# Ledger of designs, part 21: designed miniproteins, single chains

Each design is a single chain, and the fold is of that chain. pLDDT is the mean over its residues in the fold that is shown.

## One batch from the design tools (miniprotein)

Design m749
Fold by ESMFold2-Fast:
Structure m749 (fold): chain A 77 residues (1-77)
Amino acid sequence: MEPTERDLELAEQVRRETDELIERAKRGELSAEELEQAAELAEGLAEKAREEGKDFLAEVLEEAARRLREEAERLRR
């Protein structure tokens, strides 16, 4: 499936917001729990995107969730 212009815009937004959340966490502005909540939201959105055939957007959201969970685990150590 070819991503739509809207899907490309959403993918860029997801990547930017994920990077910002990780940087805020590194500065001590976000807890591991807040990052885990963001990851759970991204996972839910990825599942919905997959159901709608938006595989590209789903992959971006799955990657965002993975990165957020990795940072949350790092903060818990």
Scores: mean pLDDT 84

Design m750
Fold by ESMFold2-Fast:
Structure m750 (fold): chain A 102 residues (1-102)
Amino acid sequence: MSGEERIEELRRINEEEPDATLLNEIGRAYFKLGKYEEAIEYYQEALKLDPDYAEAWYNLGEAYYKLGKYEEALEYYQKALELDPDNEKARAALEEIKKKLA
């Protein structure tokens, strides 16, 4: 299945029964296609359903980082780390962004 075909299938399922995990997976599929703005929309929808979804906060930070929006990426990595202090990827990303903004 192509990435676009998989996204359309996941979107169809989500229309009938919205789920934060499914929305996060749709966002990740867009991210893998380099469609960072679309990925952001789905991560934000996932967070509307589950504001404590640490992985979705981390993924939102990654997408903003890819768009060169480092201040927003910093906020989202920090939120991911607040919810999951053992997230080494979020901590490393946060340190790298702080160096870029210094």
Scores: mean pLDDT 84

Design m751
Fold by ESMFold2-Fast:
Order: sequence, then C-alpha cells, then structure tokens
Structure m751 (fold): chain A 59 residues (1-59)
Amino acid sequence: SKTEELIKKKAKIAAPGVLASRAQPGVGGPLGDSSEIELPPEELSKRLKEEIDKIIAEQ
C-alpha cells in the first residue's frame, strides 16, 4: 500500500511523458501501447509488481 503510493507519486513526478502518454495514444499505439492490452488480472498484477520493484530499486 505504502509502496504503491510512493510508486505512483514517483512515476508521476518522473514523467513529463504523463502528459504525452495522456494526449498521445497514436504515438505509442502500435508499439508502446501494447502494455496492459492482453493481460488477464493475474498477469497484470505480475507486471505491476515488476514495475513497482523497478521503481523501488531506482530509489
């Protein structure tokens, strides 16, 4: 819970791409937008955990 909050905060702060990702579905559409497309809830959780772990390690 704490870790998840910190991760969202860090991701939001680190990303000028937050605006880009929000406004640009086409730019990453065929390539980067493939993240979280065909993921069942189990896989989604796994991927989320990996991103969390990466952000934590980056600290």
Scores: mean pLDDT 55

Design m752
Fold by ESMFold2-Fast:
Structure m752 (fold): chain A 70 residues (1-70)
Amino acid sequence: SEEEKKEIEEEYYKKLLEVFVEMARRMGEVLERGRAEGLSREEILERLQEVADEATERVKKLKEEEEKKL
C-alpha cells in the first residue's frame, strides 16, 4: 500500500541520516586522535577514506534493503 511505502521510505531516510551522523562523528575522532597521536597527513587521509568507504558500503546496503521492501 501507499502507507506501507511511505513508512519504508521514512525508515530508509532515518537510517541514511544515522549513517551520515556516525560517519561525521568517526571522521571527527580520526582528525582529533590522529593529530594527538602524531599521525602523518597521509595516515590521517587513509583513515578518513576508510570511514568514507564504510559509510558508502552501508548506504549501498540500505538502498538494496529499501528496493527489496518496495
Scores: mean pLDDT 86

Design m753
Fold by ESMFold2-Fast:
Structure m753 (fold): chain A 69 residues (1-69)
Amino acid sequence: SLKEQIERESELSMLIMKASVYKLAKDYEGAAEAYRKALEYARENNMPQEEIELIEEALKEAEEKLKEA
């Protein structure tokens, strides 16, 4: 199951990275969508609560930026 844990962490990291790329590009709509996908994946795969909370915070930041635009 260690391989499965690594695969889940790797997938989550890629989803978060994609969201971060959108955020750096100031594409806050794309960032919010990507963070929502990361959050859904994290919850479905019972990832650590600390990781879920960080994604929730990042999503809120992206959504607030979108409201400013």
Scores: mean pLDDT 85

Design m754
Fold by ESMFold2-Fast:
Structure m754 (fold): chain A 94 residues (1-94)
Amino acid sequence: AERLRALVREAEELLERAKDPETSVEDLIEGVREFAERLAAAGLTPLAAFVREFAETVEEQYKAGKISEEEAKERIATLVEAVLEELRWLAERA
């Protein structure tokens, strides 16, 4: 239960960073990668792999100039919101 609660808190912090206009895409991607490592350490390996792959795709598209900073941050916010909902659901059942 404590690990899931910590992950919920970390996801909430990432979501706030994604909505902060002063947070860079690079800092946000780094935070998402660190979060994926925490998910893997908690035994949520498929979710961790999905989050990492999503972050890599967003970073590649952003660095290639295919998406704007605003679009990159919106995509990450959507991902983090979905993961947060899943973690809350798991925490209620753990």
Scores: mean pLDDT 85

Design m755
Fold by ESMFold2-Fast:
Structure m755 (fold): chain A 72 residues (1-72)
Amino acid sequence: SVDEARERTVKYLVEKYGVSEEQARAAADMAVEDGVKYLTADGTIKTVSAEEMAERLLKAADRGRELAAQRR
C-alpha cells in the first residue's frame, strides 16, 4: 500500500542518508500526496509501480532536506 511504502521509505532514508524523520516524511509527502510522480514537467500523466514510487521518494529526500533548511 501507499502508506506502507511511504513508512518503509521514510525509515530507509533516515538509516541510509541520515536525514531526519521529519525531512524524510516531507519528501515522501511531496512525492506521493502532491502527485509529482503522476505528472511530468510537460504535463504527461503516467502510472507508477511501487518500486518506481520508492525510487521517486528516495530522490525527493534531497529536496526535503533543502525545504527544511530554508525554514529560517
Scores: mean pLDDT 57

Design m756
Fold by ESMFold2-Fast:
Structure m756 (fold): chain A 57 residues (1-57)
Amino acid sequence: MEELEKRLIEQVKAALEELGIDPKNATDEDIQRIADLLGLTPEEVKRLIEKYLEEEK
């Protein structure tokens, strides 16, 4: 995993914890809130959440 992408995953993890969102059950609205908080697109946030869940296996 590239260093930049790893840092983005850590930021998404922090946002999930701050907002109290379960990454396995994140809704489109939850994804949009994280995207707005981090300055990312919803598609990018969804991809980063998927990568985060793969890393936790």
Scores: mean pLDDT 78

Design m757
Fold by ESMFold2-Fast:
Structure m757 (fold): chain A 82 residues (1-82)
Amino acid sequence: GTQLTKKVGDATITLDLSNGTLTIKVGDETKTYTIDLSNPVKLIGIAMSLLGDMIDAEQAGDATKAAAYQAALDLIVDLLKK
């Protein structure tokens, strides 16, 4: 299918290739990225953004948020492996 949902504790990561979005929900926070599979440079940019958010969450001691961003990063890395 074109939609993939992962749950990490109370966090939800949804990759929707039909509308081209990656959505990360952690508690009351929602972050959405636009996915363009034809543009690897933009996908790398999203991966770098997710890595930064993961590191920030780890430094803040938010293990659930860090794990959610790691799971989202893994999805983007998988899209880059052709």
Scores: mean pLDDT 83

Design m758
Fold by ESMFold2-Fast:
Structure m758 (fold): chain A 88 residues (1-88)
Amino acid sequence: ARVTLPIPGLTSQQDADDLRQLIGQVPGILGVDVDFDQRQVTFTIDQNADLRTTGRQVRQAAQQFSTDQVAQDSIRAFGIAYSRAKQM
């Protein structure tokens, strides 16, 4: 399957190269293309790959280059909820 994700936080050519490398190293990714001008990444997933694991890792990489503060607030809230659920 071919997937396109918007990355609004992609602000430099270096970020584009880093994102392409990070996604390209995820197991089950056959190809990665980063469109810096449109601030998006397109990648191809092998249908035989662990779609759940592959999708999760790609989303994590993409979130590092999207709205950092909003993403961090969401992660923080989720982490606090999990920490409380784990309370002895």
Scores: mean pLDDT 63

Design m759
Fold by ESMFold2-Fast:
Structure m759 (fold): chain A 73 residues (1-73)
Amino acid sequence: KEELLELAKKQSEQVKKMLDELAEKEGLEAAIEKARELLKEQRELLKSEKDPDEKEAAEIVLKGLEEYVKEKE
C-alpha cells in the first residue's frame, strides 16, 4: 500500500513538471488546458475506482492537478 501512495506522489510531481515544461514551450494557457483535461480524466477515474488504496492514490494525483490549476489561474 505505502509503495502505491509513494508512486502516486512521485507521479503527481512528474505531472507538475511536465505541465511546467509545456507552459515554457507552448505557453501558460496550453499548460492550464492540459491540466484541466487531466483533471477531468482523474475525476472520472476516481468515481469508477472500487479499490480503496487505488482511490487514495488517485485522490493524491487529483489534488495535485487541482492545486496546479488554482495556482496558475
Scores: mean pLDDT 78

Design m760
Fold by ESMFold2-Fast:
Structure m760 (fold): chain A 109 residues (1-109)
Amino acid sequence: MAELEERRDELVTELNRLSNRSFEAGKVTAEDAERLERLVEEYLRVAGQLLAATPESQRERMRLRVLVEALALSGDLYVLARISKDPEVKERLLETADRLNDRALQLAS
């Protein structure tokens, strides 16, 4: 459990770091878009495992934490897609953001 929580924190930190770097640069490179996609895929896997491993008494709190995080991360990716000038980078960011948003909607149920 603690190991999954630490990995989740690492992934969120890295996603935020990469997003902030892209915002500061005013652009998203194809390499950064690919890295963001890979980080999101790992985040979704780790978050799913963490939710499954969380005891019943803490599950609601964990579900809400993941919901809020997924929404925040997807919001950042939508903004990065909006500022992206490369159509292929934009499409990749939108698809990645949609994946996070879909997970958030599932957790809101």
Scores: mean pLDDT 86

Design m762
Fold by ESMFold2-Fast:
Structure m762 (fold): chain A 94 residues (1-94)
Amino acid sequence: MSPEAVELVKEADRLMHQGKLEEAVEAYRKAIELDPTLEEAYLGLVWALIQLGKYEEALKVFDEAERTLKELLGRDPSEVLKKIREYIEKKLAE
């Protein structure tokens, strides 16, 4: 795990807390670029996009996370990611 990617997630989490959602999205994306196996960065990015009302983009990030984690780590997405996907799909159906 990249220490720089972990620090970017911490910064993005702080930006989320401050309501700086677009800046948080940028920080989470940079963390994923440095460490594409860092599930926490995908979770934060999806949540920031949901808060911005960007449900279609959030679903695309979810698909990216599922594919990348399976290809690089040989594991399926967590139960939390699956529940968030269901929420996004319901919002897109509205």
Scores: mean pLDDT 78

Design m763
Fold by ESMFold2-Fast:
Structure m763 (fold): chain A 68 residues (1-68)
Amino acid sequence: MVSREQMEEIARRVAEEGVREGAPLSEMIRRALEEAEKLAGRPLSPEEEAELKELVRRHYTEASRAAV
């Protein structure tokens, strides 16, 4: 099972790396979903996908503001 803590760690790391590279938010979300699915060993549920996407957006916004 992918826990909230695991999703938050993936989202934070992917967002920090993506902002550093200048990657778009869509690419960060794609990377996070791929990592979470590999960790879970199964496709994510719609609820898990929605939660992970929101976590990536939150960390992306915070990292982008810090870069100003």
Scores: mean pLDDT 79

Design m764
Fold by ESMFold2-Fast:
Structure m764 (fold): chain A 77 residues (1-77)
Amino acid sequence: SMAVAEGLRRLAEMLRTANSEQLSLSARELAERVGLSPAQYSRAVAYIREHLSSLLSEADQFDRVAEDVEAGRLDLS
């Protein structure tokens, strides 16, 4: 859904901000703050593990998941 894609984009932005500010917040905790359920977060992480390059930053990985959700290639609802 678009709401899930928006949540993933916000998670990516918060991860970039946390890295630049050296904050000790986990991606899972940030995901909850942007409205992603634990199940939606876990499915996104599984998709990253199976389909995306480990050379991408964690933030860029979540942006790629958001792109696939927006394009209708992935449903995390």
Scores: mean pLDDT 82

Design m765
Fold by ESMFold2-Fast:
Structure m765 (fold): chain A 69 residues (1-69)
Amino acid sequence: SKEELEKEIRKILEEAGVSEEDIEKLLKAIREGNMEEVDRLLTRAHVRYGMSAEQAQRLAELAKELAKL
C-alpha cells in the first residue's frame, strides 16, 4: 500500500540520520511524481548524511513503486 511504502521509506531515511524536514521534502517529491527532484534530493542525502549505496538503491526502488500509486 501507499502508506506501507511511505513508512518503509521513512524508516530507511531515519536510520540514515536524515532530518524530518528532508524526509518530508523527499516524500512530497515522490508523491508529486517529480523524479528529477527525487534524484536531486537522494544525491543530497547521500552527500549530507553519508547514506550507503545499498540504502540509496533501496530508496530509489521504493520511490519508483510509490510514484506509480
Scores: mean pLDDT 82

Design m766
Fold by ESMFold2-Fast:
Parts: C-alpha cells; sequence; structure tokens
Structure m766 (fold): chain A 76 residues (1-76)
C-alpha cells in the first residue's frame, strides 16, 4: 500500500542520515541527498502519486549506492 511504501522510505531516509553522520565530504553530501530523495518519495506515496514515488525511490537507491562506494574507497 502507499502507506507501507511511505513507512519503508522514511526508514531508508533515517538510515541514510545515520550514514551521513558517520561520513565526511562527498560521501556525506550524497548520503544526505539520498535521505532527501527518500523523504520526497515517501511524500509522493502518501499523496497517491505512486509513479513519482517509485522514480524518486530508485534515484535515492542510486545516490545511496554512490555514497557507499565512496565510503568503501576511503577505507582502503
Amino acid sequence: SPAELAEGLRRAAEEARLVAEKTEGEAKELAERAAELAEEAARAAEAGNMEEALRLAREAEEVAAKAAELVHEALE
């Protein structure tokens, strides 16, 4: 349901914010962006705009993956 999707997206946003707090520089900026996109996706889902919600959710996942890659590179 839209409500279940929205709750999942809010949890994803919280996780992205935790990653942002543990990182610096470009990885932090990307993690913060992923959180913003996940929150936008949650709002779209609650408004019943499922196409926009899924598109934003996908973008949030892509940005989060980039943040994770930078964190992995920084750890050597």
Scores: mean pLDDT 84

Design m767
Fold by ESMFold2-Fast:
Structure m767 (fold): chain A 69 residues (1-69)
Amino acid sequence: MYDELVKSSALETAEMLKDTDPELSKQLREAVEAGDVEKAAELVIEVIRKVQGEEAAEHLREALEGLRA
């Protein structure tokens, strides 16, 4: 569940970023394709930090950690 949630979120985020931040979009897709769930999660958090700010990014980090605990 956690891994699939992170992968789908990363792919959706990559699709949203393809025109605004193609480098970050590419890194998100590559992390998912490599099966690097931890890198995919960190990249999603970085996108949320850029788009919605630090507090939103921190809330997402805590939610993802809760799903693993």
Scores: mean pLDDT 79

Design m768
Fold by ESMFold2-Fast:
Structure m768 (fold): chain A 56 residues (1-56)
Amino acid sequence: ASAGQAAYAAKELYKRGVAAEDVTPELVREGLEAAGIKAPVDERTARLTADFLRKA
């Protein structure tokens, strides 16, 4: 997934009350799917999403 998609997923997970330390590739995929985005998600993308979530 792109950095923009990771940032978008972080916003969605923040709304759901997900803590940065609880971010998994599965949760990132769910956040993207809520936006109608289907993209491959790996541990690197999950870490990037957690970093954005910490700053949100």
Scores: mean pLDDT 76

Design m769
Fold by ESMFold2-Fast:
Structure m769 (fold): chain A 93 residues (1-93)
Amino acid sequence: QLEELERKAKEGDAEAQVELGELYYQQGDYEKAIAYFEEALKLDPQNARAWANLGRAYYAQGDLERATEYFLKALELDPQNGLAVGGLFQIKA
């Protein structure tokens, strides 16, 4: 399954890149997670899930300013995005 996600991500599947980013985030590898979310956003800049995940990865690294910016972008695209709402509540931005 991991090899399948890596193949799809290399083929330019933005959703597969978001899933890989989430996997690396769960492993605590925030730098790799951020890289995958940024690649997904190059392919699909309107992907609210990728913006929200980018926000939570920066929050995990202590970059509250970037985290806030990316959560707000996610909410601009999807006002009911639970990850972004939860993230902003955590940092009270």
Scores: mean pLDDT 84

Design m770
Fold by ESMFold2-Fast:
Structure m770 (fold): chain A 88 residues (1-88)
Amino acid sequence: GFKKSVLVKVTPKNATLDEIVEAANERIKKSGIYQSLLKPQGGDITAAKEGDGIKITAEGKDKIIVDQGLKEAIEIVNAVVKELGGEA
């Protein structure tokens, strides 16, 4: 299997880091990459609070799908940060 993580530094302004993580995980679980590609192979994508940022982890059986899942999860986290009034 393949597992990759990225730490995204976040400066929350109008929402807490916990609120951003919760919203990001909800959106990730509804994403096409998770539902159609990673979940069927027993893979996962998670966002978790780590220090002053959000750690995004993608895991699965296929390296390309894991790489794509991680990229899309980073885009989701950045979108949630922007929507909830923060800087990523």
Scores: mean pLDDT 82

Design m771
Fold by ESMFold2-Fast:
Structure m771 (fold): chain A 94 residues (1-94)
Amino acid sequence: MKVKVVGTAKSVEEAKKLLEKGVEYVIEAIRTGKTGLETLLSEGKRGEGKHISMYAEGEPSEVLSVKIEQVSETVFRATITTDKGTGEVLAEVE
């Protein structure tokens, strides 16, 4: 299974919080085998740039590693590796 979460934030601190929540969502999605339908919904308000998309499929798995890195001044990435799949979270500052 492969899971990806992408989100945008207005500040570095907000982006870091988004990254942390995204990692939790990826881990839980991989563990529970959720399809990501519930997480494909935007913020529920149009035009605010705080859209979070999550794509997931498959079966529960064990988390083997989580790597968090700052890709640039405004982009943060986390990569999750599990027994049954991989995941990625990307958080960007607008």
Scores: mean pLDDT 62

Design m772
Fold by ESMFold2-Fast:
Structure m772 (fold): chain A 56 residues (1-56)
Amino acid sequence: MERIEELLEEAQRRAEEVTGKEVPPSLAIIMEVAEEAKDEETLKLVEETLELLREL
């Protein structure tokens, strides 16, 4: 479980740095998983979603 907690914390930090806002845990987890899998398709979707959140 420590590894999962570490990944979640890192994902949230990265997402918050990118958006400058609080990021929902679900999006932070998706970002981290996609980065680990090097799934560019999912990463693009997450980045687009975060950009939309930045507009708000």
Scores: mean pLDDT 64

Design m773
Fold by ESMFold2-Fast:
Structure m773 (fold): chain A 67 residues (1-67)
Amino acid sequence: SSMEQENAQRIAELQQAALERLREAARRYDENVAAGVLTDEDLAGRDYARDEEERRRREEEERRRLE
């Protein structure tokens, strides 16, 4: 079905666009680091994501232990 092919292509395009955005963000980050311009938001975002991942991992371990 053409609809399945269209969906697969759209997903691939979205993934490619996401990768392009990530590369652009990485370049901007490197540029900001070189310029000595880091915002508290950049640092806070990293810490939050890391803390959330660690919390989810601990919760999963505890849940598995109780199962």
Scores: mean pLDDT 69

Design m774
Fold by ESMFold2-Fast:
Structure m774 (fold): chain A 74 residues (1-74)
Amino acid sequence: SMAEAEAAAEAMRENLRKAVEAAKAGDTRKAAVLATAGALNAVAAVLLEEDEARREEIREEMRRGLKEVDEAMA
């Protein structure tokens, strides 16, 4: 359902946000675990989403979040 897809997308956003905070704190292991969890939530959100435009929005949010984690670890 749309509600399940949105719940998975929200879990992705939360885990990627926490990954950035962990990376900024110097906890590289925690950042990697949370970024991986966020990426898995993104896969779930895309698989549950029925609208192709919304799937692409979720993929773009995932790419942006992962880039922010990578930049915070550099």
Scores: mean pLDDT 88

Design m775
Fold by ESMFold2-Fast:
Structure m775 (fold): chain A 85 residues (1-85)
Amino acid sequence: GLEEAKKLLEKAKELLKQGDYREAAELAVKAIQLALTSLPPEKIISGIGKLLRAIGHLLDGELTGDYKKAAEENIELAEELIKEV
């Protein structure tokens, strides 16, 4: 649940520092997915919105080759969502 999401987020941040942008972006999406399972009901719709945006950033990275932006934005979305749990 939440603790696993936090661990994935920290790993995503380390991958971002190492320049592994695609893996960082993908791991941040997984952190968001896990954090969703710990959200209170009133935050679920907002949390789903963050997940869809994170997936969109990852898809844009695949289309443009710019995974750095996807990694940075997905990590920020994961951090925001984890704070809401």
Scores: mean pLDDT 85

Design m776
Fold by ESMFold2-Fast:
Structure m776 (fold): chain A 97 residues (1-97)
Amino acid sequence: SSALVAGNYEEAVKEYEELIKKDPNNGEAWVGLARAYVKLGEYEKAVEYAQKAIDILGEDNPAALYYLAQSYEGLGKTEEAEKYRKKADELIQKAAS
């Protein structure tokens, strides 16, 4: 990704942090933070925020699970990444079927 794309994700982080200050139960804002940190390559933070999103939205949120899986993949934690990717895929398949 270009430096301009990275700058856009840094700005997105600030916007989601402001939303969370106003409403800490805004699960979509926690998903947005996890996504932004995945895109910035800050995988440990992305794990933390994806986990917070799951705690708020439940374990059946595929977006939060995908960003958790991508974060573990970035950390080289292949078993954890596969576990959460499989769970996200199963939820999407059940919703489509």
Scores: mean pLDDT 84

Design m777
Fold by ESMFold2-Fast:
Structure m777 (fold): chain A 59 residues (1-59)
Amino acid sequence: MKEEVIEEWAKELEELGFDKEKIKEILEATLDEEDAKELRKLLEEIKEYKEKVKKRLEE
């Protein structure tokens, strides 16, 4: 798998409370392409929610 994908996945999942190092190991070993696409959509949704939360904290 491409390092770019793994890095972005690891960062997103770390924000959700997962261990970044362990996530990288799992993604490098066993990430399926179909699962990758589905998980990407979820991570993008989570990013949008984090942006909204950040704006609320600034208010």
Scores: mean pLDDT 66

Design m778
Fold by ESMFold2-Fast:
Structure m778 (fold): chain A 104 residues (1-104)
Amino acid sequence: AERERALEEALRLVYKARLMVEEGLSEAEAEARVAGMSLEELREFLGPAVVAALELSLEAAERVGSPEAFVESLRRVVAAIPAALATGEEGRAQLRAWLDALEA
C-alpha cells in the first residue's frame, strides 16, 4: 500500500520534471498536465525503463528506510527545477543528466 502510493507520487514527480526540463512547460502547466493523468498514462508516457528504475529505487529505499524518503528527495529536486533553469544552460544540462540517470 505505502510503496504503491510512493510509486504513483514518484511517477507524477518525474513526469512533471520531464515536462519542465524537456518540453519547457512552466511549473503551473506541468502540474495541471500531471494532475489529470492516470497511473496507466504515467507509465505509458514515462516508458518501461523509467518505471522499472523507480520501482527498483523504491524497493531499495524500503529496505534501508522508507519509500516516502525517496519520494521526498524527488520532491526536493523537482521544487528546485525553476531556480536551476533560471541559472541558464548549466542548470538545464544538470537536470537533463539527472533525468537520464533515472533511465539507467
Scores: mean pLDDT 80

Design m779
Fold by ESMFold2-Fast:
Structure m779 (fold): chain A 93 residues (1-93)
Amino acid sequence: LTPVQEGEVSLAMAEMALSLGLYETAARQAEEALRLYEEAKAPPEAIARAYLVLGKAYAGLGDKEKAKEYLEKAIELGEGEIKEEAEKELEKV
């Protein structure tokens, strides 16, 4: 797998963990996805998606400060549906 593909796998695992309420696991997998995406110079959309998942994970953990930080980054880099979802999640924090 390329680093981008490895990042996609980590992000998919993070999204699954998030859906199961496994917020610590979701945060770790999303952080790994972000690291792989940054190393690979992935498109802003991929990075934004990782930030969105990180923001949701930290919100689930009750870390409002980190949740807000990551959601704001997702809004900055994201477009369309990712940006819209990040804005909705930010209103809940």
Scores: mean pLDDT 87

Design m780
Fold by ESMFold2-Fast:
Parts: C-alpha cells; structure tokens; sequence
Structure m780 (fold): chain A 88 residues (1-88)
C-alpha cells in the first residue's frame, strides 16, 4: 500500500497534530486515542528496524495510558519521544 517513508511522514504529522491539540486545550481524548492506536498499527507494519519499532510502540502506549488518565503533561512527553524516534 504505502512505503516506510510515507508511513513515517504520516505518523510524524499525526503525532504533531495531537501534541498541538493537547497544548491548546482542544484535544478530544477519545479521538486522540483512536488516532494513536492507528499510529501503533502503522509503526508495527511499516517500521523495519525492530528495536526502533519497539521503542516507538512503548512510547505510544505510555502516551495512550497518560491520555486515559488526563495526564496531558506525560502524554506530550511520550508523544514527543515517539515523534523524535521516528524523525531521526
């Protein structure tokens, strides 16, 4: 369907949108969690480096857990970590 380069770009964009929504206080938590679960699926399918993939999946899962607890500071931390891992 898509290659890893396109998948990485889509994940970075999606994470940036969620981070900005949290920082602006406009986040829909249920919608953000749904989007993050989709990002986990893209990471699992398209990130070829196993060690990198596991680190990104761990960060995304911790962000989801933080969002479920309305811990937005922790959610931003882990979303930024996931984005940085994918970008470089």
Amino acid sequence: EIDEEVARALIILGLSVIINAIKKGTVDVEEAIRLLKRMQELVEKYISDEELRQKILDALQKAIEALKNNDFETAIKYLEEARDLIAE
Scores: mean pLDDT 88

Design m781
Fold by ESMFold2-Fast:
Structure m781 (fold): chain A 60 residues (1-60)
Amino acid sequence: SNLDKLNELWQQLKEGKISLEEFMQQAQDLIRESSPEEAAKLTKKVNDYSHEYHDQLLAE
């Protein structure tokens, strides 16, 4: 599912394998490929992940 792909991208971002910019670009592509219902869920999750990642970087 697109949620599983988003979770894989999040894992790659946390491991430093991709940049936040690459994560956001690929996540937007997943959202565009999704149904309206799934796109809303993915958008919310992407926002939550990006905030968590930003806060984690600032905590260092």
Scores: mean pLDDT 79

Design m782
Fold by ESMFold2-Fast:
Structure m782 (fold): chain A 62 residues (1-62)
Amino acid sequence: MIDWEEVELALARMLAALYVRANPDLSPEEIEKLVRETLKKNGFSDEAIEEAVRLARELAEK
C-alpha cells in the first residue's frame, strides 16, 4: 500500500513541472515563489514543498 506521503511528493513534483511549463515568462525566482505559496496554501507538508521548489528551480534554470 502506497503511503500518502509518497503520493503527496509525487503530486508536488507534478504540480511544480506543470507550473514551470505553464509560466515560461516567469523567472526561476518567481516560479519558486509561486510553487511554494500554492502548495503551502493547499496544505502540503514542508518536505513536499521543498522537493517541489527544488524541482521547479532545476527545470526553470534549464
Scores: mean pLDDT 79

Design m783
Fold by ESMFold2-Fast:
Structure m783 (fold): chain A 63 residues (1-63)
Amino acid sequence: GEEAAGQHGADTMARIAEARKVAEKEGLTLPIRSEVRGATPDERALEAARQILAFDKEQDAAA
């Protein structure tokens, strides 16, 4: 179990994937890029977190 190591990372990746699916299903056109790749799952989580931060800020600024 590596829950303590990357609990936030796993949740972050799941969140971005779900948000993108919901937006697409609702017909929302958001500049979301869920392309996260890395040598390790930890690096992928970091990249996903940065993408979520950018997306969240963009959405908050627009609202």
Scores: mean pLDDT 56

Design m784
Fold by ESMFold2-Fast:
Structure m784 (fold): chain A 57 residues (1-57)
Amino acid sequence: SAEELEAYQKALAALASQKTMEDKLKQAKQALDDPRLSDSQKAAARKLIAELEKALA
């Protein structure tokens, strides 16, 4: 399925660059503190944070 393919691509990208994952996590956390961002953008950031924290654990 498309969801399975997306999960595989995200996992491969995460394994390829630990520094990139750390930078993305920092940016996603900063996005949650930005009052200019929409609720949908913040929801996407929360999902990304959860995925990255799980990958880095």
Scores: mean pLDDT 77

